# Designs tried in a protein design run: designed miniproteins, single chains, continued (4). Part 67

Each design is a single chain, and the fold is of that chain. pLDDT is the mean over its residues in the fold that is shown.

## One batch from the design tools (miniprotein)

Design m14324
Fold by ESMFold2-Fast:
Structure m14324 (fold): chain A 85 residues (1-85)
Amino acid sequence: DIEAKAEAAKEKLRAAGAPEAYLELVDAMAEFLRLAKELEEEEIEEIAAEVEEELAAVAPDDAAENAAALRRLVELAKRRIEERK
């Protein structure tokens, strides 16, 4: 359940005192994963590249961690597409 995982991630971020912008990013990534049901792998990679650039701009000190998290979400999205077939 994407919603449950997003909620758990937001709770951990709140406990760590993360800015509200990070909570909004979690919601956006959860929505991206939901939309991935309708997307092709190439489209997912293109969108992920754009999001990675935006994350690097918003949180440059966390760019490596954000890129790794985004890669994991991309892998999950691709897995959902493959399992849907």
Scores: mean pLDDT 67

Design m14325
Fold by ESMFold2-Fast:
Structure m14325 (fold): chain A 64 residues (1-64)
Amino acid sequence: SAADLLNDAIRGKATITSAQLRALHPVVKENILRDNELSRAEFEEFLKDPQRLVDFIREKQAQA
């Protein structure tokens, strides 16, 4: 699934594309937004460069 691909990208095992992020199920997207304290507008900006989203989540997890 696209969620599994995002998790693999965070672990450095895969690359995720903008198309795959757009294809996320609404429930999965809402979980990502909630867990990472992101607005919908911030998520839309990350669709322009999915690697920046991966880096953002990695940084947030490293600080926890």
Scores: mean pLDDT 77

Design m14326
Fold by ESMFold2-Fast:
Structure m14326 (fold): chain A 72 residues (1-72)
Amino acid sequence: SAALLEEAKELARRYVALLQEIKRLVEANAPQSKIDEVVAEAQAIDDRLRALLAQLSEAQQEEIAAFGREEY
């Protein structure tokens, strides 16, 4: 459905932002506990995104993959 596709795209955006935050924290030599918190949030989003992808058609999965490539 369109709603699932929009949710997946939003989760993909959040996932990329969290990966960038993890990189920033690592480069800033932040406490491991802080890095672990952001990693846990990224993993939860990845799990939800994978579950949504399993419910989407092959064409919708490719649209999300293309969107991810355009967003980084």
Scores: mean pLDDT 80

Design m14327
Fold by ESMFold2-Fast:
Structure m14327 (fold): chain A 89 residues (1-89)
Amino acid sequence: SMLTEEDIEELKKFFKEADIDGDGLLDFPEFIVLTKKLLKKYVPTADLESAEVEELARELFKRFDKDGDGLINFEEFLAGLSELTNYVP
């Protein structure tokens, strides 16, 4: 259930692709882009334009944004995913 080194490298790539401003931080719109990239890779049958994807992104964003500043850095994103993978074997 732990993220592998290969998983971390791929997640870092997706994070950088979603980080349109290149500041190392994702706002909520950029986080939706990241969520869609993850769903396309790991759940290819998902409807990326559904309201359910936006709700999923909102719940994940709120969980990962521990400081409540409306921004997520890669470390917070990785920590949040590590927590989720512990609950989804």
Scores: mean pLDDT 75

Design m14328
Fold by ESMFold2-Fast:
Structure m14328 (fold): chain A 101 residues (1-101)
Amino acid sequence: EEIEKARERIKEIFKKMIEIAKEYGFEEIVKLVEEAEKKVLKALEIEDPEKRKKELAKILQEFSDKVLELLVNLPDPEKAREIREKLAPYIEELVEIIHEL
């Protein structure tokens, strides 16, 4: 039940992040967010709490690193900053939810 509540919260956060990425027209970021959602939701199915926490932390770190890599390579630094600022609160919320598991 606690995992199911976390799953629903996580789905809502990823939905918001996808909406933001689509608003800016960055299809590559949309794909990264969608892939991260699938990986996170699959990792939530891990029965061992310690293995689950470790896998979730790894997925979020890899996701964060890939987002930063894409943003650094954008031709417009101002748009890169705006999307980063809009996505940051949702990434922080995901980290918080995972730490509560």
Scores: mean pLDDT 83

Design m14329
Fold by ESMFold2-Fast:
Structure m14329 (fold): chain A 65 residues (1-65)
Amino acid sequence: MAEQSVWAQSSERLTQRAEEAGDEEAARRAREYHDQAVRALEAGDRDKATDYVEQAGRVASLAMS
């Protein structure tokens, strides 16, 4: 439970930041990675979940720069 919440919260915050920047494409991609991270974590694949969260973070950072 706690692990799922941590990854979900991190990805959600990055998506929110992209939305605040007004980049709808980046927000959409960040949300897609968020959903993939949650699914990977539910399947027990923590490595994939971590990778997807990092990808969401990179997309959000590019939108804000």
Scores: mean pLDDT 70

Design m14330
Fold by ESMFold2-Fast:
Structure m14330 (fold): chain A 64 residues (1-64)
Amino acid sequence: SKEEIAEEIAKRTGVSLEAAKEAVDLLTDYNLSIDQASLYLSMKFGISFEKAKEAVELAKELLK
């Protein structure tokens, strides 16, 4: 489920559960690219672009 994926992202990357859930939604509901989703996540949650991209890339892998 999307919730289980978000929990795994938060656990592996150290981002908040809210940020992890947003990463999943940006890829599934909004169909953003990895770079677009990463920039949005970075700006919204005040995390580095590198950390946001790590979370988004993991989300994409787990959604397969």
Scores: mean pLDDT 86

Design m14331
Fold by ESMFold2-Fast:
Structure m14331 (fold): chain A 81 residues (1-81)
Amino acid sequence: SLMDILQKLLNGDFSPENSAKFLLYVIPPGLPKEVVEFLESLYREGKEPSKEEIEELIKKLGEERIIELTKDYIDTIISKN
């Protein structure tokens, strides 16, 4: 679930797989248009991201970029507290 992934990220588990799952669930505001369009092409609303969708996202954007985008958004959420 989204909450399970968020808990892992908040505990410092920023693996490419957990980061990609989070991006597919949330599609964070402020992402580049190309990234949003690609995420939307993979994701079906109300469905848990599949392993195939996660692997396609990692392949398209690369592990480093996925982790950076996820960390940037999580840091934005945490800094509001």
Scores: mean pLDDT 75

Design m14332
Fold by ESMFold2-Fast:
Structure m14332 (fold): chain A 79 residues (1-79)
Amino acid sequence: SELLERAEAEFEELLKEAEEAVKKGDLLGAIAIILRAIGLTLDFIAEAKKLKDEKLAEEIEKLGDETLEKLRKLLKKLP
């Protein structure tokens, strides 16, 4: 699925940005990344629903949840 591949790529880039923000101790940058991850998850779910692909929407929701959990773990490393 092209939409799932796009979602995976964008979430991977967010995780890279989050690692950089954590290394720099950038709390505001880290918060901005979380908000972007939530927004992107909702946007990709909406696109999957427009395609009437409920299974794709569920796969994207799981990917978003996994990304948010990875972000949560990274943020615990902030000073």
Scores: mean pLDDT 85

Design m14333
Fold by ESMFold2-Fast:
Formats: structure tokens, C-alpha cells, sequence
Structure m14333 (fold): chain A 65 residues (1-65)
């Protein structure tokens, strides 16, 4: 449902914010994550969140600065 997708977007955004050096923006079903000087482990963690979002029916965008 739409409500489940919105809730999942919020859960994924919270997980992403906990990684540090990451900025998160939510626009409806779209989650945008901006990475600033992240290490390979943080990159891998964000990739897992991207897959989780797509499987849940959300959109996920990764930006690098």
C-alpha cells in the first residue's frame, strides 16, 4: 500500500542518517542520499539501502559531493 511504502521510506532514511557524512531528503516515495567523503563500508551500506528501497517500491537516488 501507499502507507507501507511511505513508512518504509522513513525507515530507510533513518538508517541512512545513522551512517554519518550522509544527507537524506525524502520527497513522497523518493529517497535521495548525498554522500560526503564516505568510506567503502558506508558506500556498501548505502547500496544495501538502495536495494531495500527498490524492493519496497520506492525510488532511491545516490548523489556524491
Amino acid sequence: SMEEKLKKAEEIAEKARKLGNVEVRIEGLKITVTLRNVDLMQEASVAVLEIEAIVAGNEFEIRRV
Scores: mean pLDDT 85

Design m14334
Fold by ESMFold2-Fast:
Structure m14334 (fold): chain A 70 residues (1-70)
Amino acid sequence: STIDQLQTQYDATFVAIMNATTAAAADAQLAQGRAIMDQIKSIIDDPDDRQRIDDRGQTADTARDVAIAA
């Protein structure tokens, strides 16, 4: 349940990054997404699952750059 809640919050943060209209807004959502990923990683003991979370982090960084470029 906790992991499901954190994943839902992360997905919402990712959508917020894509809809950000300023660099400050995008960076704030990216920071929140990173904090949520850190919480998920703290309760996951599978290294493959941790790698997938790190991959999501790179996707979020790309989304932030795209939002700012627009």
Scores: mean pLDDT 72

Design m14335
Fold by ESMFold2-Fast:
Structure m14335 (fold): chain A 87 residues (1-87)
Amino acid sequence: SMEEEIEEIKEKARETFEDEFAVELEKYSHLPEKEALILAYETVKRNAELYREQLLPKAKSEEQRLRLNIFTETVLKLAEEALKKLA
């Protein structure tokens, strides 16, 4: 069903968010913990926004566009929620 497909996209977005966050955090391991966390989440957020801007114009169908938006908005929401907790 469409509801099951949306949940699968959101789960994949959460996994991608966690994996990308871990990679970015390692790059900032030389900084104080809070500063490293903020920079890592900001980088994940920026990369997700760039990914959407680059791929949306190349989407071949409304379904592909919808799936890309759900994926990207899920990553952005997770990054924004994490950043708000650090403020």
Scores: mean pLDDT 89

Design m14336
Fold by ESMFold2-Fast:
Formats: sequence, C-alpha cells, structure tokens
Structure m14336 (fold): chain A 91 residues (1-91)
Amino acid sequence: SLKEEIERAYDEVVAAFTEVLRAGGSPEAIARFREAADRLISLLEKVNPKKAEEVRRLYDETLRALEAGDVERAVQNLSRIRDIVEEVLKE
C-alpha cells in the first residue's frame, strides 16, 4: 500500500541519515540521504502536497545543519519530519 511505501521510505531516510553521521558527512552518504528524502517527498506529494512541502523545508534545514556540524539540530528536524509522516499515515 502507499502507506507502507511511505513508512519504508521514511525508514530509508533514517538509515541514510545514520550513515551520514557515521561516515562524517561523506559526499556518497549525503547523496544517498538526498535520494532517500526525494523518494519520501514524492510519495508524500501523492497524499498531502502541503505536508510534502513542509518535509522538504525541514529536509533542507537538516542538510544545512549537517553541513554546519550541528548534529543536535539535524536530529531535531528529522524528528519533526517523523511527526509529519505519522500524521499523514493516520489517515
């Protein structure tokens, strides 16, 4: 189902984010994180375009936080993305 695809896409975003932290922000890890986030956002656009826009904004903030080495802010923004995903999945 689309809900299962969204949940899996979010799990991939979390896994890719963890790899970015583990790999010290390698370009390859960041590229995988971008691909995972784009997939999640595309799926969210099919069910709630406004929530997809909000996730894209938080994702952009997460990337800037990672580039600045602000892991705490990056984690906080990812948690906000999770809250939005959970709201979309509630129907």
Scores: mean pLDDT 87

Design m14337
Fold by ESMFold2-Fast:
Structure m14337 (fold): chain A 65 residues (1-65)
Amino acid sequence: SKKELAEKYKKAAEGLRKFAENNDVQGAIDAAKKYGIKVDLSGATPEQLKAAAEALEKRAKELEN
C-alpha cells in the first residue's frame, strides 16, 4: 500500500542521513537496497546522500494522504 511504501522510504531516508553524516557511502547503499529503494548511490558524496534522503522523505510525504 502507499502507507507501507511511505514507511519504507522514511526508514531508507533516515539511514541515508546517518550514513552521510559518517561519510559511509557503502552503508548508505546497503540501507537503500535493504528497503528496496532502487537508487544508484555508487560514487555519491555525503551531500548527495543527504539530497537523496530529502527526496525520499518528500516522496513519502506525497504518498501519505
Scores: mean pLDDT 73

Design m14338
Fold by ESMFold2-Fast:
Structure m14338 (fold): chain A 76 residues (1-76)
Amino acid sequence: SAAFRARRENLLLAIEVELKEAGLMSPEVLAALTRARRELLATRDEAGFEAVLEQLKRDLGPERAAVVDRVVARMR
C-alpha cells in the first residue's frame, strides 16, 4: 500500500538523519543503509520489513542499533 511504502521510506530517512545528528555516520554505515533501503523498498509485508530492520541493526552494531530502536519506537 502507499501508506506502507511511505512508512518504510520515512523510517529509513529518520534513521539516517538521527545517525548523522548523533555523529555516528560513516561510509560503511551509509552503505548498510543503502542496502537496507533497497531491500525495504522491495518488501511486501510487515514481517519482511521487520526482518530487514533486524539485519540492518546487526550490520550497524549495538551503538547504532539503539538509534534504530529509538526511531522505530517514535514512529511506531
Scores: mean pLDDT 81

Design m14339
Fold by ESMFold2-Fast:
Structure m14339 (fold): chain A 85 residues (1-85)
Amino acid sequence: SLEEEIKKLVDEVRKLLVENRHLFTPEQFEQMDTLLSNIEKAIEKKDYETALKYAEQLLQVAQSVPGTEKLIEAINELIKKIKEA
């Protein structure tokens, strides 16, 4: 289902965020972790407009940090699936 696909992509983004923690300042990591938590909460409420807003903000933060290409790809895939919901 689309909801299961979105949840798997959220898990993948979280995994990549943690694996790439060394690329971020503590402040950047906290911001991204908070945004991802907000995306998860919005998805649980089926509030896909709010989930999309936070996912786009997460993308902007990731794009500001060199070496995050795989994380950016995962976030873009998440955004695409949220738009389908």
Scores: mean pLDDT 89

Design m14340
Fold by ESMFold2-Fast:
Structure m14340 (fold): chain A 101 residues (1-101)
Amino acid sequence: MEVQNPELHERIQLALEAARALVEGRLDEARALAARLGLSEAEFDRILATSPSPLLAAVALAIRLGLPAPAVVALVDDHLRAENMEGIREQLELVREARER
């Protein structure tokens, strides 16, 4: 019922996209999206360097960009699902390549 701030919705969408790109290893896209939100390349690189994994770097970036907790949780869940699907794709690729031999 309350339209609080349309600019906030755009920021949340861009922040989610930046964090998702980072967790997927798309560093150039994540850096560009974070820059659109006012994050310097130096701050982005510090988050990446101080985080033990891309997932934790994405969480740190999301928090830095002001994402609400439910959005951060959804991002983590989406990443875990995507990682599982990538493993399946690698298995299918190996099967296809073996069949062509």
Scores: mean pLDDT 71

Design m14341
Fold by ESMFold2-Fast:
Structure m14341 (fold): chain A 87 residues (1-87)
Amino acid sequence: ILMKQIDELERRAETITDKVARDRVLSLLDEARSKIKQSDELKRRAEQETDPETRRRLLQEAQKALDEAVDHLVEAGQLIDEALSKE
């Protein structure tokens, strides 16, 4: 779901004619993608982990990464709306 949101935001960002605004949005989307992949890796590791404490820590880190990705997507969406409203 989040990756589809990133793809949609990237498509919208490509319509921004201000290169500086577009590049900033694309940078935020790249950071969000990185955080989602980090979260997925941590969740996959947690599924294979037999130690309950380590598993819990990995899941907490995965959730933190997802929360950071969502924050980046919110910021990117706001920047897209601002840039397009000025064009």
Scores: mean pLDDT 83

Design m14342
Fold by ESMFold2-Fast:
Structure m14342 (fold): chain A 91 residues (1-91)
Amino acid sequence: MAPATALEGLRRVEEAFEKAKKAVEAGKEELFTEEGKELLKKIEEIKEKLKGRWEEVLEELARLIEEMIAAGKSAEEIEKEVLAFLEEKLA
């Protein structure tokens, strides 16, 4: 298996978010899961609110992703945890 690192996990999550945005923009919103739609909306809101703090949040997020990868979580499971983590940062 490819090595799992914090940077690799973060990159995969970023790719998933970008892929989700492109799918919605391409008119495939109806084919997107409710969780994916919620994640897309949440990412837009979080980026706006955390403009100057997004980098700090990304560092903590990378640590979370590293822990989840070590636990054998899939990309989908990581997405759900990422959403919960980001919601916590906004609270």
Scores: mean pLDDT 61

Design m14343
Fold by ESMFold2-Fast:
Structure m14343 (fold): chain A 93 residues (1-93)
Amino acid sequence: MREEMQRRILEALRRGKELAAETLAIYGLRYGIEEAKEIGEELAEEDEEHREEILEAIEEAVELAERSRRAAEETLPEALELGEAVKKVSDEL
């Protein structure tokens, strides 16, 4: 699992720093932000050549994950209210 995730991070980083951050953020949202951070930090320690880029991707990933979680928490109540409103106007059963 960790080795597979580290490989995905490196592949994403080759395509762009933003993609590496997104990959870490998705993992963090699904399995835990702390776990994603630890996996990234271990990779940064082992890969001196890409260390700075990996650390930047971790910082961006944490920010993206927190922002996405807040947006989801904020949007979910509105989506539920809208669903109830649509239910009321789309014909009364």
Scores: mean pLDDT 71

Design m14344
Fold by ESMFold2-Fast:
Structure m14344 (fold): chain A 73 residues (1-73)
Amino acid sequence: MTGEEAVAAIREELAKRGEVLSREEVAEAVIDAGAGPALAHAVVQLMDERGLEEVSREEAVELVREALRRIGG
């Protein structure tokens, strides 16, 4: 799965969960999209480091892009 394919799949899963998402909901969307537990963990860590308990769908997508840059070499 490419980074852009992962983002597209995650965006679809996020859309099923409403407009505001918790860390657990973002992590679950990443797993359900098939993007894997390493990316889910990286997104949750990024939210924790930034003190974010809830994010919008667009903020979640940006966090996923940042996490992909962190874990993808």
Scores: mean pLDDT 82

Design m14345
Fold by ESMFold2-Fast:
Structure m14345 (fold): chain A 81 residues (1-81)
Amino acid sequence: SDEEVDKKILEILSEALKRINEAIKAGDEKAVEETKKEALERLREVYEEAGYSEEQIEKIVKNAEKMLDELEADLKARLAA
């Protein structure tokens, strides 16, 4: 169901945000990039299991990547302030 998909997506993103924030505070750029990559791969798996087409999944994953990039930039800006 869409509700179960949404729950799994929120869990993946929440854990990724926590790990990215901790990695940025530690100055660990490798951990930031690895966490983003893992989150995007897990998101792909959830949507594949839910029966989404490859075209739909590519669009969703690209949008999620942009969101994570923007969140990384925002978190870095907040730590610099």
Scores: mean pLDDT 86

Design m14346
Fold by ESMFold2-Fast:
Structure m14346 (fold): chain A 83 residues (1-83)
Amino acid sequence: MSPKELAEALLRGAEEVEAMGKAAAEAFPEKKDEIEALTKKAVEHLREAARAAEEGDLEKAREHAEKGEAYAKEMAAVVHKAA
């Protein structure tokens, strides 16, 4: 995977997490603030990972991608527990 392909994949991932988080917040109003906060953190880190990948900083891209994935998993766990 090239740095550009990695950046495009990370941006797509950020869009998917943002859409999932929005849908989850609507489905679980009692957890809306928590879901939205975790979604924002996940999306921010995935976008930073994409930027780092475009700049050729693959180590920084990996670190931010891992943090973004961790927040996305935490958001998914909140949704699973609410269901």
Scores: mean pLDDT 86

Design m14347
Fold by ESMFold2-Fast:
Structure m14347 (fold): chain A 97 residues (1-97)
Amino acid sequence: MKVEELRKKAEEALKKLEEAIKNLLENKDDFKKSAEYGKKATEYLYELNEILGEARRAGEELGEEAKKVYEEIEKKLEEAKKKGSEAVDELDKKIAE
């Protein structure tokens, strides 16, 4: 139950991060909205890092099961970071025009 709760929190935070990145890309022509969504994406990245810290501590009680949750969260975070990097590159191209 604790491991499933951590996974659920990570998935919810990741979904919020992906939504913020999507909104940043969709609003790249509106600098104010892009900046707002960029800030939200940064906040959700911090939230995911906190969840990773919680998953690491859960490893003290649950061993292999908590390690699997940590690895899944870390993989999803890396994928979200890739999408965020692509969003920043797209925004930079638009600003340069």
Scores: mean pLDDT 67

Design m14348
Fold by ESMFold2-Fast:
Structure m14348 (fold): chain A 94 residues (1-94)
Amino acid sequence: SHMEELRKEIKEIMDETEKEVKELAEKKAPFSEILKVVEEAAKRIAELIKQIDDPLEAEREKLQFLNWIKLLSDELKLSEEEKEALLKVAEEVL
């Protein structure tokens, strides 16, 4: 279905973003680079979510993306301030 294809594309963006963010963290890159990568991913995912006709399914995808950011931030051992910055950037574009 069209919804299954959109969910697949969202998942692929999340997986690509996680890989890139983990590589940046391993290289000790500035947090600003991680923030930029997450912001670009949020913008791409927001465009896909706009194609979801069911508002409840759209809201579910937004919440799943925000929860993914929380889990990724914890895995990377980001500070609470850095975690909040990632969530704020995502919420502003969703």
Scores: mean pLDDT 89

Design m14349
Fold by ESMFold2-Fast:
Structure m14349 (fold): chain A 96 residues (1-96)
Amino acid sequence: MHELSEDEKEISKILKEAAKEIEENEDLIKKVALALAALYAKLGKITAEEAKKIIAEKDKEELIKKLEEALEILEKEGAPQNVIDSVKYLIEELKK
């Protein structure tokens, strides 16, 4: 129903490949990085190249920072409370 941009098509492919890898690994950092990349893609705020960088991110502090930035955008855009709560949950899980 929607015409996807070239970047959106590539982001979708990257996210699917990352999700398949994560299904075999209990790596919380990789799961959070994938969720963050998917969230920014939904917000229309990233390119395919930026999505790849987020998925490759292993620095816990950088992931927390990006999640907090995403949370501010979601609150500003009036996102549903359950989406906001999900992002807050991921931030708390990474801070443990």
Scores: mean pLDDT 68

Design m14350
Fold by ESMFold2-Fast:
Structure m14350 (fold): chain A 92 residues (1-92)
Amino acid sequence: SEDEELRKEIEEIAKRLKELGFSPKQAYAIAATALTLRLVGDALDEVIEENKDKKDLSIEELFEKMTERFQEANERARRAIEISDELLKKEE
């Protein structure tokens, strides 16, 4: 599932950060932030790639498509933060 993929990615990033001397709280916060930025960047790249050959696409239509994709990216980012918090709670 997407949640399992997000969990694995967060755990891998947080593990590397803990090895560098960051606290668990810092490591999971940084991991969630980094993943959020990547998800937003990927969403923008996808909109550009899907529309690059559409010569008649208006700026307003492009902005609407970007807004829709941002909403999806924000939902994934929210879930990544929730998963990060769950993993931190299990770090005893």
Scores: mean pLDDT 80

Design m14351
Fold by ESMFold2-Fast:
Structure m14351 (fold): chain A 85 residues (1-85)
Amino acid sequence: SAAELALKGAAYAGLGKFDEAVKYLEEALKLAPDNEALREALEAAKKKDSSAAGTNVGRALTLELGLSVDEVVDLAIKVREELLK
């Protein structure tokens, strides 16, 4: 889903792996091309700004895709655990 791809992008950005972050955020944006916050997250990842990438992914998921904060947190924990194994 666009949400899972966006969270993988944010997780890779948080780990300092910006090339992977850009790949996942580009794939997420292909699935949700009208999501402005997701476009801003991609631009932040290209600039190696992990804080801005994470903040804009959060905005993309809550404000534009309509996920609750609890849903975003649960999905982010799942994605982070998968990437750190």
Scores: mean pLDDT 79

Design m14352
Fold by ESMFold2-Fast:
Structure m14352 (fold): chain A 71 residues (1-71)
Amino acid sequence: MSVEELREKAEEALEKAKRAVAAGDVAAAQTYIAELRELAKQLEEAGDHETAREVLGAVELLETFIADREA
């Protein structure tokens, strides 16, 4: 898979995760977060360390929003 294809998939998964969090759908959000973590790993393996870091940063933010809702 190309770096550009990985970036595109990460962007799509991020938007889906944001929608799930906004809707209160924790199960769907967790599924997309898992997908984002896998895509970040693939980006890192492909040498795109900057995009991998951005994706992981977004995941941390999304997990914070989920934790706040479960509290």
Scores: mean pLDDT 81

Design m14353
Fold by ESMFold2-Fast:
Structure m14353 (fold): chain A 98 residues (1-98)
Amino acid sequence: SELEEELRRLQEEFDRILAYMTEKLKKVNELIKEIPDIPKEIRRKYKEAFDGLVKLQLLHDGGVETEEERQEALSKLPEIVKLMDEVYNELEKIKKEK
């Protein structure tokens, strides 16, 4: 049915975003090891992005309890991706200017 196809497409998109975020997190963690003094603003963004990724992982693993929590988590996807990309770009810039 069209509904089943829509749900399958949404799941595939979710899986791709999780894979993207997991790879980005690995790169961010390597940069954190190389940079001794990370600005508090970047640490704040990292924490927010990481907490968001944890919620997305719980949704993927079926850990979210309600449909409302699932919808909330999915609605935050673009913001979480943006925060992780900003953290990565800012850390890369710091490493190059060192």
Scores: mean pLDDT 77

Design m14354
Fold by ESMFold2-Fast:
Formats: C-alpha cells, structure tokens, sequence
Structure m14354 (fold): chain A 79 residues (1-79)
C-alpha cells in the first residue's frame, strides 16, 4: 500500500541519517521498493541491532523488513 511504502521510505531515511549515508530521493524510493530477500550471513552489529529495533517500533515495520533495508543500504553504498 502507499501508506506502507511511505513508512518504508521514512525508515530508509532514518537508517541513512543514523549511518551518516547521503541518499537522493530516487535512492530512497529504490531501496524502499526493492523487496530484497534477507541475507542471514550478514549479521548486524550491536549498534545496528539497536537501530533496527528502534526503527521497527517507530514505523510499525517487522524487524526483518528493517534489517533488509539496512542490508540494501550497505549494498548500494558498496557500488
């Protein structure tokens, strides 16, 4: 839904801000709509785990969904 997409976009913005990653509006939209599968081999560190929990609660998103957004952010940054 549009409402869920907006929450995903806000989650991406907050994750990027906390990680000091600069994103364009297009990159935020891309990550939010990507729907990538979770890579269980990529384990979040302690700070990232806390951030995932905070963002999950703030935007009413499953922790797995927020973790996927974080992984997508890291993947995009590695390009």
Amino acid sequence: SEERLERLKKAVEELAKKLNIELSEEEIEYISRLGAPLDPRIVPDEEEQKLIEEVSKKYNLPKEAVEVLLQSLKYLKSQ
Scores: mean pLDDT 82

Design m14355
Fold by ESMFold2-Fast:
Structure m14355 (fold): chain A 70 residues (1-70)
Amino acid sequence: SEAARKAAAEEVRRLLLEHGVSERKAESVAQAFYEAKTREEALLLARLVGHELQDPELEARLREIVDKYF
């Protein structure tokens, strides 16, 4: 649902800010999660973000958000 995607995007944005990611990048990533149409797309985004930032704990927490909302 749209409400679930909005909630997921908000949690992603907050999580990234907690991890020291800039506001601009956190918003860009949150937007990508909002636009993700499938669970598979959202899981790929979690993996790509974790890999880019070299943060496996962040990847795991992003996957938990995907499990909750997708």
Scores: mean pLDDT 84

Design m14356
Fold by ESMFold2-Fast:
Structure m14356 (fold): chain A 78 residues (1-78)
Amino acid sequence: RTEASLRASVEEVRAQMEKELAELGLDLDELLALEPKELLKKAEEIAERLAKEKNLSKSEKLGIEIALALELSLIKAV
């Protein structure tokens, strides 16, 4: 069930996030080493920066912030 599917999904998310973060000059491994509170703060900062550069709506910014925080937490937990 879940182990193989979760592993495949997490690896895909990890690879995609590593690529996206590298384009922003960020290291995924450094982000994964952060404490949960610092990780959430960093996700908010990244979402704010992307929203300003791409002129995103408030809803889109919040979506990116939540998605990034959840994806990083999931990768860290697996």
Scores: mean pLDDT 73

Design m14357
Fold by ESMFold2-Fast:
Structure m14357 (fold): chain A 96 residues (1-96)
Amino acid sequence: MEVARRFLELLRRGAEATRAGAPQEELERLVAELVELARKLVNDPAAVEELARMLVAQRPDLPEAERQAAFERIVATLPPQAQALVDAEEARRAAA
């Protein structure tokens, strides 16, 4: 529960900071926190499902079938995307 909510909040904050032209140091801190939450999401399918439900709940304008399709798509795509984010950070640390 907490992991899904924090991940969504950090995504929104990261987008806002990027749009506002925040310092590179602040963006790096947000990315580091996002990567740590991504590590937890990769190993927690229940948190992935909860995040998908939260995202789909933002679209009450969509028919139920389309919301269900969006939920299934997020559940299928979010773990490999989270893993890619983790892998990119590990590669960055290995290169430093």
Scores: mean pLDDT 77

Design m14358
Fold by ESMFold2-Fast:
Structure m14358 (fold): chain A 69 residues (1-69)
Amino acid sequence: KLPSKESALIQALESGDEEQKQKILQQVKQESEEAAEGIGKVLGLDDQLTEKLADMLYQVEVAELLKLK
């Protein structure tokens, strides 16, 4: 199913609303960074590995959003 953030991204792409599109992408990046920090603390990862994990989580989420429909 389509969560609200995916619906908002599709609507922004259809309307050409670059500001709304950027806001959604920024939210995804922030969520990925927060998740990576939590995982890194639990697993005892160093700062470099935690940053790499944040990037990987962001890439996965963005790919999932863009592969919809």
Scores: mean pLDDT 72

